# Designed miniproteins, single chains, continued (5): the designs that were tried, part 40

Each design is a single chain, and the fold is of that chain. pLDDT is the mean over its residues in the fold that is shown.

## One batch from the design tools (miniprotein)

Design m17361
Fold by ESMFold2-Fast:
Order: C-alpha cells, then structure tokens, then sequence
Structure m17361 (fold): chain A 77 residues (1-77)
C-alpha cells in the first residue's frame, strides 16, 4: 500500500473517532459503529495501536470507558 493511501485511511479513521467522541453521550449506538469503522481504517493503514484502541472503544458498553479509549487513540496522533 502506498504511503499516501495509508495517510488517507488514517485521516479518515481520525475523523470517524472525532465524530464518535461527539456522539458518545447523545447517540451511543452511532458512536460504537463509528469507532468500529475507524478501527478497520486504522488497521488497513497499519496503525495497529490506534486500531486496537478504537476496537476497544467500539466494544465498550460504558460511555466513559468508550470516551477514554477514543481520547487515547486520538492522543496517539
């Protein structure tokens, strides 16, 4: 995969996580789906640490736990 393609996937993953963070309290189901999609994009981009954190955010049932994982994934940028 070309470096530019990986960069685009990573950028899209970050955008989805920022959206998920906004929705954690108001729409937890959408936040979960966005975090799951972000994890897939980070994995394709080779950003394994971010992918794992986004996956944990998607799997979290507790809104505060989900928010913590999203923030941690974003903090690695």
Amino acid sequence: MESVERGLLNQKGVELLRRALELVDTDPEEARELAKKAAELFRKAGAEPQARLAEKAAESEDPEERRRYIREALGRE
Scores: mean pLDDT 81

Design m17362
Fold by ESMFold2-Fast:
Structure m17362 (fold): chain A 92 residues (1-92)
Amino acid sequence: MAALREQARQQLAQLKDLVKAGNYDEAIALIEKLLVDDPDLAIEIVKILAKENQVDQSTLDRLISLIQNGTPENIKKVVGELLAWINELLAK
C-alpha cells in the first residue's frame, strides 16, 4: 500500500510537469497507459487528485467506476477528467 501510494505520487508529479509544460499529448498517453496497464495505480492517482481538488465523493466514486469498467469510451472520459483536475490544481 505505501509503495503504491508513493508510485502514484511520482506518476502524478510527472503528469503535472507534462501539463505545466503544455505537453498534453504525452500527458494523455501516460494516463491512457496507466488506465490500461495499472488501473489500481490510476485509481490511487485519482484519489490524490480528488482530495487536493476537494472533489465530491459521488464524483470520485463515478470516476473510479469508469476506471474499473475500462471500456475505450470510459478511458477517454477519465483522461479528460484527470487533465481537468490537474489543470485546476496547477491554477491554485
Scores: mean pLDDT 82

Design m17363
Fold by ESMFold2-Fast:
Structure m17363 (fold): chain A 88 residues (1-88)
Amino acid sequence: MKKDLLVVVRVSGASVGERLTLEIRQQNGTVLGRKETTVGEDEVVMKVTNLPEDVDPSTLYGDAVTEAELRDPRGAPTVHVTLEIVDL
């Protein structure tokens, strides 16, 4: 059955105050959720609505695109995104 997910997103390796776009993706690259935010010390909570029945929530991954990665030669590919899935 289709279901909604609450996703707790944790970002590491980015500077506090940096603008970033967080995306929740399927393994095939399909974006299920997107949020533009600023890096803080706390987790970011995102909601994925109407997840298809054929998608296993444990296969979802997070991606973070920072403005620093696009402009700063020091924008490291060391930004890590972890997801904690909470069923609604």
Scores: mean pLDDT 69

Design m17364
Fold by ESMFold2-Fast:
Structure m17364 (fold): chain A 62 residues (1-62)
Amino acid sequence: SRVDQILAALKQNIRDLSTRYSKEEVVEILREQVRLVSRHYQLSPEQTEYILKELLAEVERL
């Protein structure tokens, strides 16, 4: 699905960002990226919340 494609791309971005930024900084960058992606693809609030939840869980596993 589109959501799964977005998640895969943003999870790859987490790995790259984590080499340069703290966990707190990565979370702030991800929140902004999810906001922009949600607007661009016109995602529902539920889809946006699901993506953010999955990404924040990925950051916690670092």
Scores: mean pLDDT 85

Design m17365
Fold by ESMFold2-Fast:
Structure m17365 (fold): chain A 80 residues (1-80)
Amino acid sequence: SNVDQIIQISDQIGSLLSSPVIDQSQIDQQIDQLSRLLHEIDPDGITSSRTRRGLRSMINDGFSPDQIRDRINVAIQNAV
């Protein structure tokens, strides 16, 4: 399901954020994939665009991988 793929991407983002060197390009690619899948679940909603913006902001502000996963879980709940 799209939800299972979003959870997998969430785990990948968490892994990237736990790396000794942050690869922002890889993180942005994962966020873009996540946003596309959220749009497929809620095509008429704003969950996709709001989540993309929110995740970028949180990562730039130094939020933990667990806080990033929580934000993604909220997005899934809002989309379904």
Scores: mean pLDDT 79

Design m17366
Fold by ESMFold2-Fast:
Structure m17366 (fold): chain A 86 residues (1-86)
Amino acid sequence: SELEKAIEKARKKAEELGLSEEDIEEIVEEIRRYNDPKVLFRLMARAVEYVLEEKNEELAELLGKTSLESVMQLVIEIKVLEQKKR
């Protein structure tokens, strides 16, 4: 399915970025739940915080999109930013 292909892409990209297995599994879970409005609302809320704090225009552009590919990219970008904040 397109969802499973997106998950495989996300897992590989997250591994290449040096994210932990715990962070990778959290990314996979959020992507699997991309059709859940509650998950999307929480994801958007986190992204908005980073856009405002870091003026990240790439995240702002992703927030305007609703495709599986854009959700995948948004989840990965947020996890990378959260890792840097640790």
Scores: mean pLDDT 74

Design m17367
Fold by ESMFold2-Fast:
Structure m17367 (fold): chain A 96 residues (1-96)
Amino acid sequence: KENIEKLKKKAEEGAKIAETLSQHLRADGKVDLASQATALAEAFRYVAKTGNKEEAIKVAKTAIDVADRIIQETPYVDLAEKLKKTAEEIIKIANE
């Protein structure tokens, strides 16, 4: 119950970071990464509404992979590292 509310809040944070990254990536013409970041923002918003732990873990793992690509391919390293840290926290909360 209390862990579900914590999970929802952390998922909302992930959605905001992913949305911001999507906007920057789209402006830079990184269409594939921008689309992946948009999909992550939508998936995190779904987790924020439902509190589904299994879905949260799946989305967070995908977010780590996408964040690692953003770190390698773009200048948005700080935002991508923040996304990765948020995703790691989501996995921790979901496994409580």
Scores: mean pLDDT 88

Design m17368
Fold by ESMFold2-Fast:
Structure m17368 (fold): chain A 102 residues (1-102)
Amino acid sequence: MKIYIKLSESDGLAEVRKIIKEAIKLAEEKEEDVEIYIELETGLEEVADLIEDILKEKGYDVTSEKSEEDGIKTYKLVAKSPKDVTITVTLKGEDTQKEIPI
């Protein structure tokens, strides 16, 4: 299953928790791999840490990769369950507007 989401700051942490818990439920009930793609304006590292913590608390083995290209950060989390299903979360967003040095 593939899920594509754009998050606003107001939806952020509560919506992230809901999405990840539902993805875990679907992966476990159907024994099917789940891919989640999340676009964020800010708070990318905080959201990535939250997702990793939720997955680890549920017994998933989490591997994280970080990349940055042209001021856009991408965090990829690959979580493998004890039942050999994989949840992949790709987080993409801008860190902040680049401030011009004075």
Scores: mean pLDDT 73

Design m17369
Fold by ESMFold2-Fast:
Structure m17369 (fold): chain A 87 residues (1-87)
Amino acid sequence: SRVEELLERAEKLIEELEELKKKSKNEELKEKLEEAIKEIEELRRRVEAALEAGDEEALEEEVERLEQALAKAEKIIKEVEEEKKKE
């Protein structure tokens, strides 16, 4: 299902962010990564809650928010990778 695939994508991205956080020596970056992880985890719970409630309108809205949060996290990962290439 679309929702199941999105939740799997969120879980994988959290794992990538956690790994990046462990490898980072930059305190500000670690904080930014931790905030991104917390946001994705909160939105994942909201998606699950909407799904359990059977509220299709709420589910659509929370899915959109989660997709946006995942895109933000992917951008953070890309920015970190680009900085490593310049050093």
Scores: mean pLDDT 82

Design m17370
Fold by ESMFold2-Fast:
Structure m17370 (fold): chain A 89 residues (1-89)
Amino acid sequence: MEAVKEKVLEIAEKAVEELKKIKDPEEAEKKALEAMKEIAELMKEAGLKDPELYKYVAATLAAVLAEIKGDKESAEEARKAAEEAKKAL
């Protein structure tokens, strides 16, 4: 079970690094959705029910995507959601 959580975090971290290199909002959105799909499928296949972990990675990716789109308010909200979820990990 722990190995699946580590893999989920690895996918999210790699996606964040890749997103930070993307300036185009449409390309960034595709990358974020691809990462979330991979994470969701991995968690589903493993039978891992961890809502805090899912919220953390989803909010983290959403914050970076919002920053790329220039949506400062959405980015701030997503960052707060990620920090709250992280406290429960």
Scores: mean pLDDT 81

Design m17371
Fold by ESMFold2-Fast:
Parts: structure tokens; C-alpha cells; sequence
Structure m17371 (fold): chain A 83 residues (1-83)
């Protein structure tokens, strides 16, 4: 059943895949922020954000997709540490 107001409220039933894609996009954004700012503080903030994304994934998507997002976030954390 079509409702237009739900598009603005986060009530839209996003697929687990869409939620996972959003989480991965957020993780990529954090990596780019760390690369652009090139400061120890920015790297720490990005790593903390990636940890939050991992927790969000555990709670808000299927276990399979949560594992995929967590793995992606771990790779991102490793990339930031290599900066």
C-alpha cells in the first residue's frame, strides 16, 4: 500500500541490502575523511565511526549482511591504520 509521507520518515522498509549499502558508503566516507585530513585525530575519529557502523550492522540487518559490513569496516580500519 502506497504512502508518500513514509519516504521522509525512516519507516520505509529498506531491504537489508540497501541498509548494508548505506553502511558501506558511510564507511567509505570515513576512510576518505581520514585520508583528506591526514591527522591522528581524524584517523581515530574514523576508526571510532567504523566501530559504530559494525554495531549498527549487527542490530539492523541480517547476520549474513552484518558479517559482510563488519568485514568491510575491518578492511577500512586497516586502510586507515596504514595511512
Amino acid sequence: EEVKVDAEVTETPLSSEEIAEGAKAQAEYLVEQAKELKSEKAKEAAIKGLEAIKEYAEKNMTPELAEEVKKFAEEAKKEIKEL
Scores: mean pLDDT 75

Design m17372
Fold by ESMFold2-Fast:
Structure m17372 (fold): chain A 68 residues (1-68)
Amino acid sequence: MYKKEALETAEKLEALVKETELSPDDKALALTVADNLKKAAEEGDDKLTKKLLGMAQDMIAYIEKQKA
């Protein structure tokens, strides 16, 4: 159900990490969330995908705030 949204959100998070100067720990965490979100979506685990979508959206909001 969430596959398209999950993949688009993961791609956006990866792009923001590349264009924003973050600490190594924050970069690693964001990329791990993006990778896990893609894997959950590909596996069809809707419940896990929904939880990881929330985490990715929170990370995107955090990074956008740092970028501004």
Scores: mean pLDDT 80

Design m17373
Fold by ESMFold2-Fast:
Structure m17373 (fold): chain A 64 residues (1-64)
Amino acid sequence: MPVTAHAHFPTREAAEAGKAAALATPGTLAAEVAEAGDGSYVLTITAEDEEALVAAARAAGAAA
């Protein structure tokens, strides 16, 4: 079953780097960047399972 998580980034560049890393992770179904109302950015990651989601989130954090 698809699972979703949110990661916060201080800049758009960091969030976009995180999105690229998440999408390069096997089992990632979608990744989307949105501006949060405080000037930070939220990356929403959707993966096929919890293992893939953890891997994608870790890759996103390391890339930013």
Scores: mean pLDDT 81

Design m17374
Fold by ESMFold2-Fast:
Structure m17374 (fold): chain A 60 residues (1-60)
Amino acid sequence: SLEELFKKKLEETIKYVEKRIDWLREQAATATPEEQARLDRMIAEMESYLEKLKKKVEEL
């Protein structure tokens, strides 16, 4: 069904976002203080987006 395909695509997107967050955290660990601040903001935005995606999956 279209709903099953949509759920699968959301779950795949969640996995990709989680992988990207992990990569950003790795970059932040070796960055300058100014770059760390920028990366931390990006991570926070991505984590907010991830929470929204997870909630969307739960509502399907």
Scores: mean pLDDT 85

Design m17375
Fold by ESMFold2-Fast:
Structure m17375 (fold): chain A 78 residues (1-78)
Amino acid sequence: MAAAEAAAAEAAREAFLAEAEKHGLGEKGKEIADLLLAGDTSGAADLINSLSEEEQKKLHEAAGVGQEAARATYEAAL
């Protein structure tokens, strides 16, 4: 259901942004998440590639946290 997918996407976004903020990347994480939500995967990739290797690693870790939150929320919504 689209509603369950939307809830999962929102949970992923919130978890990702919270984790990114812990690493001092909250603003950049929000920009990337906003680009992805808009379907601008190229813009998101360009922004990620402009970051340092350490920042990219921290954002990848945050994305993993977001993915786990999305999975749990999607399962709960079904």
Scores: mean pLDDT 76

Design m17376
Fold by ESMFold2-Fast:
Formats: C-alpha cells, structure tokens, sequence
Structure m17376 (fold): chain A 64 residues (1-64)
C-alpha cells in the first residue's frame, strides 16, 4: 500500500517541485519498516535534499 509519505512525495514530483522534507519522511518510514533498505533510503533523501535529481532517481531504483 502507498504510504502517506510516499504519496506526498509523489505528488510533489508530479507538480514539478520535489519536496525534500517529504523525501526524508519517506526514507525514515522505509528505514523503520525495512532496515535492510536503510542505506538506499537515506541516500535517496540526501540526494533529494541536495537537489541532485539524477542521484535521487538512481537511489530510488535500489529501493525496489
């Protein structure tokens, strides 16, 4: 099921204004629910906060 954090981030991306706070909330949720994905999730949020769209996309593919 889509989480509220995942939905909020997805909506921000669709609007052309990716929200770094929503990306971090999603990464924190993934870290809590699936600790084995913590590194990839936090890397995704770090890239999003830095404005590195390509890096954030690459990290998100590792979250599968």
Amino acid sequence: SASEAGRAFGESVAAGKPDPAAARALADEITRLAPGLARAAQEFADKAEAGDVAGAREASLRLG
Scores: mean pLDDT 76

Design m17377
Fold by ESMFold2-Fast:
Structure m17377 (fold): chain A 86 residues (1-86)
Amino acid sequence: MREEEERFEREVEEAGEYLRELLLKDPGISEEEARELAEAFREVLREEGLVPPREAVERLAEEIVQARRAGFSVEEIIAKLPSMLR
C-alpha cells in the first residue's frame, strides 16, 4: 500500500510539473500563476485518485492558456479544473 501510494504521488508530481512547464511556454502566464495552477491540478488528481495521460495534460494546458487569454482569472480556472479534466 505505501509503495503504491508513493508511486501515485510521484506520478501526480510529474503531471503537475509537466503542466507547469507547458503553461510557462506562454509569455502571458507568470511563474506564480503556473505554480498555483499546477498545485491545484495536483490536488484534483489526488481527489480523483487517477493521473491522466500526457495528451490530456497537454489539452488542459491549451484550455488554461485560452481561458487566461480570454480574461478568466487563475482562481476561476482553478474552480473549473475538475470539469476540464473530465
Scores: mean pLDDT 82

Design m17378
Fold by ESMFold2-Fast:
Structure m17378 (fold): chain A 99 residues (1-99)
Amino acid sequence: MRYQQMADRLKPKAKKGDYVSQIMMASSYYKLGKYKQADKWAKKALKIKKTSQGYTILGQSYYGLGKYKDSIKYFQKALDMDPNNKVAQDNLDKSKKKL
């Protein structure tokens, strides 16, 4: 499924404060390379519930922007919440290699 179509379909629920829809919006914008929009939706979701997945999407978005120090910070937060988050572990290692 195309990520833009997914984001467009989820937008009404995400605007009403649905956490899952906000996380899916953030992930979809990240996969589209729209890192500022991914950051916006991930931060909205984290304001509702602080999760390892939300911090992972923030870390991925900052990595895409070339902000590797911020990326490392958010991947560390994701791992503090869920040490078994392999996506955060793999991306933390990649971000450290960029410094």
Scores: mean pLDDT 84

Design m17379
Fold by ESMFold2-Fast:
Structure m17379 (fold): chain A 79 residues (1-79)
Amino acid sequence: MEITLEDIKLYNFKRSKGEHKVSELSIRKEKNANGEEVQYVLAIFSDGGVIGLELRYEIDEEYLKEAIEKLLTQSNEEE
């Protein structure tokens, strides 16, 4: 199962040139704005950016970290 951009919510993320590497990843179960229970993932980047993911299905933590890093790195630069 793959992560899409629609699953990502930005909290305090400043988009900058370069690669985004995850320094810390945490997963927690919470209610979303619609009152549904979802898994929230918080990713803190080495440059100080923070993003959140709202997942309605289970994804392996190790896979999730790698998928986030790849997704943001590939989508960050387009010339």
Scores: mean pLDDT 62

Design m17380
Fold by ESMFold2-Fast:
Structure m17380 (fold): chain A 95 residues (1-95)
Amino acid sequence: MNKFEKKVKKLVEDARKAIESGTEEGKQKAINLLKQLLAQVYIYGYFEKLITPEELRELSEIVQEAIDAINAGDYETAIEKLKEFEKKVKEILSK
């Protein structure tokens, strides 16, 4: 597992646990963790060129959809989007 994949996996797991807490503090923590995840995707997309601009856009859209789901109180959709994000990262890094 490369350094980027390891960071992504940790941020996604921590965000999922924060969502599963069902608390207002957990909601805010999850949103902050997902914003950090977006920052990592942008850094690796632009700086390291590990992902294409199209892949960066797709990954950013998935994270934004997860944030929107959390804000709507749809935690099931948020968790599904996090799983979709992890699957997409693995596919991209397996090339």
Scores: mean pLDDT 81

Design m17381
Fold by ESMFold2-Fast:
Structure m17381 (fold): chain A 93 residues (1-93)
Amino acid sequence: SLKETLERAAEKGIRAAERLDDTTTAIRIEQAKAAALEALAAGDYEAAAKALGNLARGLRHLAGKVEGEERETLERAAEELERIAEELRKIAQ
């Protein structure tokens, strides 16, 4: 499920942000997740793509602050969200 993919990605980001004491990024991830879920429920694929892009940006920011397997996990989650956002933009056109 796209919803489950998004929720798991956000959860990974929030956990990383908590470990790094990066409250600002944790808030941005939670807001981007909420915006994406709301937009998807409304069928607003343009808004959903924008919110997914914001979520991916938060994950990439955190990936730059960590190393090893956690970095790879956050980067892969960001890449997946970016791919989904691009697909949603194509549907919105």
Scores: mean pLDDT 89

Design m17382
Fold by ESMFold2-Fast:
Structure m17382 (fold): chain A 56 residues (1-56)
Amino acid sequence: DLEAQLRQVVEMSFDPSKSLEENIERAMTLARALGLPVSREEVREAVEERVRQYEE
């Protein structure tokens, strides 16, 4: 399940003290290292959802 794997990547790389841009970069780096076939747009959406869950 690609969506579940992306969510795990975002969770593993997420740092609430970092900006949205930094968290997107962190998640992209981890996703590429794990060989996940995800776009930057998909990663951005997943990180934005995680930020929303944490900050609001």
Scores: mean pLDDT 80

Design m17383
Fold by ESMFold2-Fast:
Structure m17383 (fold): chain A 73 residues (1-73)
Amino acid sequence: MGLSAEEVEENVRRVLREAGMSDKEIEAVLLTMRNPSRGYGSIARELGISTRTVSRAVKRGSQILADRADEVT
């Protein structure tokens, strides 16, 4: 049986936090995972960070999650 979406998100938060990402960077990654069509400018405004910070967080987070996929699902 697979994990629920909520359990996957909690595992993502743990993995990214262990890798040294900030809470706002982690939320940026999770928001893009929940809605991949959402623009980075919209996410940046919601989190009070720059669009560049969102872009960097998503790129870094995606690489970390790819390297540690077995720990997320």
Scores: mean pLDDT 80

Design m17384
Fold by ESMFold2-Fast:
Formats: C-alpha cells, sequence, structure tokens
Structure m17384 (fold): chain A 88 residues (1-88)
C-alpha cells in the first residue's frame, strides 16, 4: 500500500539521517532526538496494528529512560521487520 511504502521510506530516511548524525556526534541529545522521531513516526502510523504500536512505543519509552545503542539497534530491527511485513 502507499501508506506502507511511505512508512518504509520515512523510516529509511530517518535511520540514514540519524545514523550519520550519531556517527559524527554520539551524544545523548542526538540519541534522544532519534528516539523521539521514531516515537512520532510510530504514533502517527495507520499501517502498524495497535498491538505493534503499543509494543514498539513501550520499547522507545524504555530507551528514552535508559539510552542504549544496543537496544536502539534491536528496536530498529523489530520496526523494520514490522514494516516489511506490511509491504509483502
Amino acid sequence: SAAAQALAEELDRLAEEYGERLREDPSEENFRRFAEELKELISRSTVLSEEEKERLLKKIEELLENPSFEKLAALLVELGRAVAKKLG
């Protein structure tokens, strides 16, 4: 669907932008900005199920409370898989 494609494109763009930003400056500020952008993207999505949104938003909340690059990477993998399922 067009909505699923738009979500995939937004996620890709966001991951590229913040991947570069965090490589240049791995600050808590840039980490929190990326997490907040992911939170908005997920919250505004009509493509993800309510169960998927609740699970992903809870993980972002945990990430904002206790920043971790390992947990951010795991979240991006989970989100990417959820989006990929909507494209197939």
Scores: mean pLDDT 84

Design m17385
Fold by ESMFold2-Fast:
Structure m17385 (fold): chain A 56 residues (1-56)
Amino acid sequence: DRIAALRAAAADARAQAERLRALAKQDPSNRDLYLLGAQNGEALAAHFEAQAAALE
């Protein structure tokens, strides 16, 4: 199922973004890099959700 695959990809991207936010708190010397990665992961998740919604 194409829609299910897109939603699974969105969930995975959000989980990765959450891990990067946690790493930003643990390693402040690399905080900006982790937060940029988290922001990109959230944007990617939103993109997959929008694609899934368009296919409904």
Scores: mean pLDDT 85

Design m17386
Fold by ESMFold2-Fast:
Structure m17386 (fold): chain A 80 residues (1-80)
Amino acid sequence: SEEDERVIREVARRLGLPEEYVELTLGVIRGETEVTPENAPAVERILVGAVALDLPLSEESRERLIAALKALRQRHPLPR
């Protein structure tokens, strides 16, 4: 949504994150981009930043990002 895009862009602005982080995160929310080990840190930084700055994403967008990150962790588990 326009509000979610505004929140993501504001997080990136306040934390000095590049436009690539915004586009990756929006792509994941839209179902256009898959979370990979290479881009996951960008998505995680935006998600954590939104919570830390008290700029909440919509429940739908937040759940989509969390689900995508959980799916990645299941495919690429941390070593025991």
Scores: mean pLDDT 79

Design m17387
Fold by ESMFold2-Fast:
Structure m17387 (fold): chain A 92 residues (1-92)
Amino acid sequence: SALEEAAREGFEEAAKVFGEEDAELLVEAQLALEAGDLEAATEALEKAAKSKDPLVRAVALFALAGIAYEKGDYEKAKELYEKGLKALEEAK
């Protein structure tokens, strides 16, 4: 399917930058978000947010902030976004 092809291509490109384990979590999260499965997306992103790679943590935290915003939890969205910005600064 188109989603399977996008997942394969996304995994290959992400694995070049982040490594295979983090790439798998980010691809799983993206597929879940595209399917509207916010629970599965949140689980994958929470695991990615614990990564040793600050870029992976930033990506995961910004995505979690977006999910919180869509749920109307603006306070949690702001906290997650601020954590993502700190992780992004560590990547510099």
Scores: mean pLDDT 80

Design m17388
Fold by ESMFold2-Fast:
Structure m17388 (fold): chain A 64 residues (1-64)
Amino acid sequence: GSMTEQELLDLLERMLEKAGSLLSEEEKQELYNYAIELAKTLPLDEAKEKLERKMLEVVLRSLS
């Protein structure tokens, strides 16, 4: 993958270390697929913001 893809996946892994136990395997796979898509379509800074927002939305929904 690109450096942008690797950076985004590294960010996702760090977030999953903290909150991954709250998520199903399907939700984790969805986040990985989303990160790959963001890396192809957006600049790194925008991709990071969208990934962090998506992670927060998924975590909050799982708790509600």
Scores: mean pLDDT 82

Design m17389
Fold by ESMFold2-Fast:
Structure m17389 (fold): chain A 107 residues (1-107)
Amino acid sequence: SKIIDEKLKRVKESAERLRETALKTGTNDGKSLAELADEVVKLAEDLKKNPTTSNLQKLASSVSATGVLASSTVWSSKDEKIAKEIKEETLELMRETDELMDAVKKS
């Protein structure tokens, strides 16, 4: 579906932005957050190649884990600007993932 492909692209782009911002923290939490964001990108590609309920659940679970670690990363960051960007980019990733899940359910 063209709509699902567009939503997958948005999830990947949001995760890639979060990865870049997380690496700017210079913290261990930020590095772990960047690794989870990279996993979200890989799971979105897997879902595009093999659109199964299992792959959708893996993506949703990875995004949820990313949200939990993002909260820890925000708390451990001494840079208020980076902390704000992580919070905003994590909320965007969660929103784009919810829109993807809704698009899949309607297909």
Scores: mean pLDDT 87

Design m17390
Fold by ESMFold2-Fast:
Structure m17390 (fold): chain A 87 residues (1-87)
Amino acid sequence: RPVPSEEEILASIETFLANAKDTLLTLAREKGLTPEQARAMLDVMAAWLRAELEALLSEIDHPRRDALLARFDALVAATKAEVEAAL
């Protein structure tokens, strides 16, 4: 497998979170998903992606591992705020 760049990793994270946000907002509009349920679903999705990211960064021994994980955590927090504001 090709080793992804920092930019490719961040782009993949942003795409995943954007899709997660759109899915949760659609479920809230169409199925009456509560803000608490939306937060819980986002937490599960984020935990899964974080574990995959940690595994990837450990395998490639990435010099920016801690910075990438911190950026991931910040993007997740921003996405949670956007979902809560929209509900």
Scores: mean pLDDT 81

Design m17391
Fold by ESMFold2-Fast:
Structure m17391 (fold): chain A 87 residues (1-87)
Amino acid sequence: MMPSVQELAAELVARLEAARSPEEQLAVVRETFDWLVANDASVEALLTMGIAAQEAAERNADNPAVRAELLALLREALRLATKKLRE
């Protein structure tokens, strides 16, 4: 029932493409991040979400508030992945 990294990547792309606003794109990334943290997800899953956050931030360059929140989620994913690699 846990998605593979490939399934997670495909679902993130599909959900982000279906999102109608910058705020919906942010919600998709945030909900995915919260789920990954709650389920002690792999480094690969955290990095996959981080890449999606970076790409969403680049698509929302004209919305500084949403871009800042997406980049914050990217930074947090990288921090958790780094911590997990040390453990």
Scores: mean pLDDT 82

Design m17392
Fold by ESMFold2-Fast:
Structure m17392 (fold): chain A 61 residues (1-61)
Amino acid sequence: SKMEEVFAEMDKIRDEAIANKESIETFLKRLVELLKKNNLTENHEALRHMILLVEEHEAAS
């Protein structure tokens, strides 16, 4: 599904952000722009997934 493809791209952004030690601000900007591109800024499942990825980034820092 389109949601599965977007979640996979979000997961890739997380992996790159952790590997490159990206700031939370840069990481969030990338995730938000991806959600905007896919019209998912108000999507509950996408926002919940974004929160999980932010927590994982914080734990890796």
Scores: mean pLDDT 86

Design m17393
Fold by ESMFold2-Fast:
Structure m17393 (fold): chain A 65 residues (1-65)
Amino acid sequence: DEEVKKVKEKIYKTLVEELGFPEDRAEKIVEEMYKEANGDPKKMEELFKKYVEEVEAGRQEYAAL
């Protein structure tokens, strides 16, 4: 389960340090992604990548206004 632990840590750090999420919310997002991925670290990475893309897309929409 080392891969799952590493992916959880990576997602949590990115949410808190890069995206500025509160720690409590970041922990909840990590757990929700874990549940949605059914514990699959590869699927967790894909879900997180898509989530980050959606956040960045929102920033682009604001820049276009």
Scores: mean pLDDT 76

Design m17394
Fold by ESMFold2-Fast:
Structure m17394 (fold): chain A 75 residues (1-75)
Amino acid sequence: GAMAEKQAEQDRIDRLSRLVAEAVRAGAPTPEAILAYVKERMDLDEEDEKLARSIATAAVNGLRHVAELRAQAAA
């Protein structure tokens, strides 16, 4: 039923999010590098790839923003 489908979707999203976070911690510098890391560890359909790319882009932009704020504070 619907509960099993929701659990599978939640597990899938959780796995995508963990792999994106691991790729960032491993030093992947771009959303494309993060996606390559994820693709080596799980098969992605088109929707999974779009979701992973969105998460990866947000993570990279967040890290760059923090780095810029640190640079401005040090100047």
Scores: mean pLDDT 77

Design m17395
Fold by ESMFold2-Fast:
Structure m17395 (fold): chain A 96 residues (1-96)
Amino acid sequence: MPEMSEEQEQKVLDLLIEALKQSGEDPEAVELLERIRNTPLPRRAKAAALYAIAAGEYDLAREIIEAAETSEPEEVERLIREVAARVAERERAREA
C-alpha cells in the first residue's frame, strides 16, 4: 500500500469497518479491523495485519496484532515474513 499518514490510516480503517458492518458479510474481519484501529501498532505490523485480513488469513492477522500488543518485535517480524511468503505463494498460484 502507498504510504499514508496516521490520520489517513484511521479514516480508511473507519470507512472499511463501517462498510463491512453494513454488508454483514465478514464479522471476523470487522472485529480484527476494530482491534487494529484501537491498538497503537507499529506501521509495519498494522500493514501486515491488514494484508492478512484482505487475504482471509484471519488467524495470522490475530497473531500479528497480539504479538504487537505484547511488544514482541522478533515475533512481529516473523509473522510479517509469513504474510509476505503467503502473498508470494498466492501470486505464483494465480499465474500458474
Scores: mean pLDDT 73

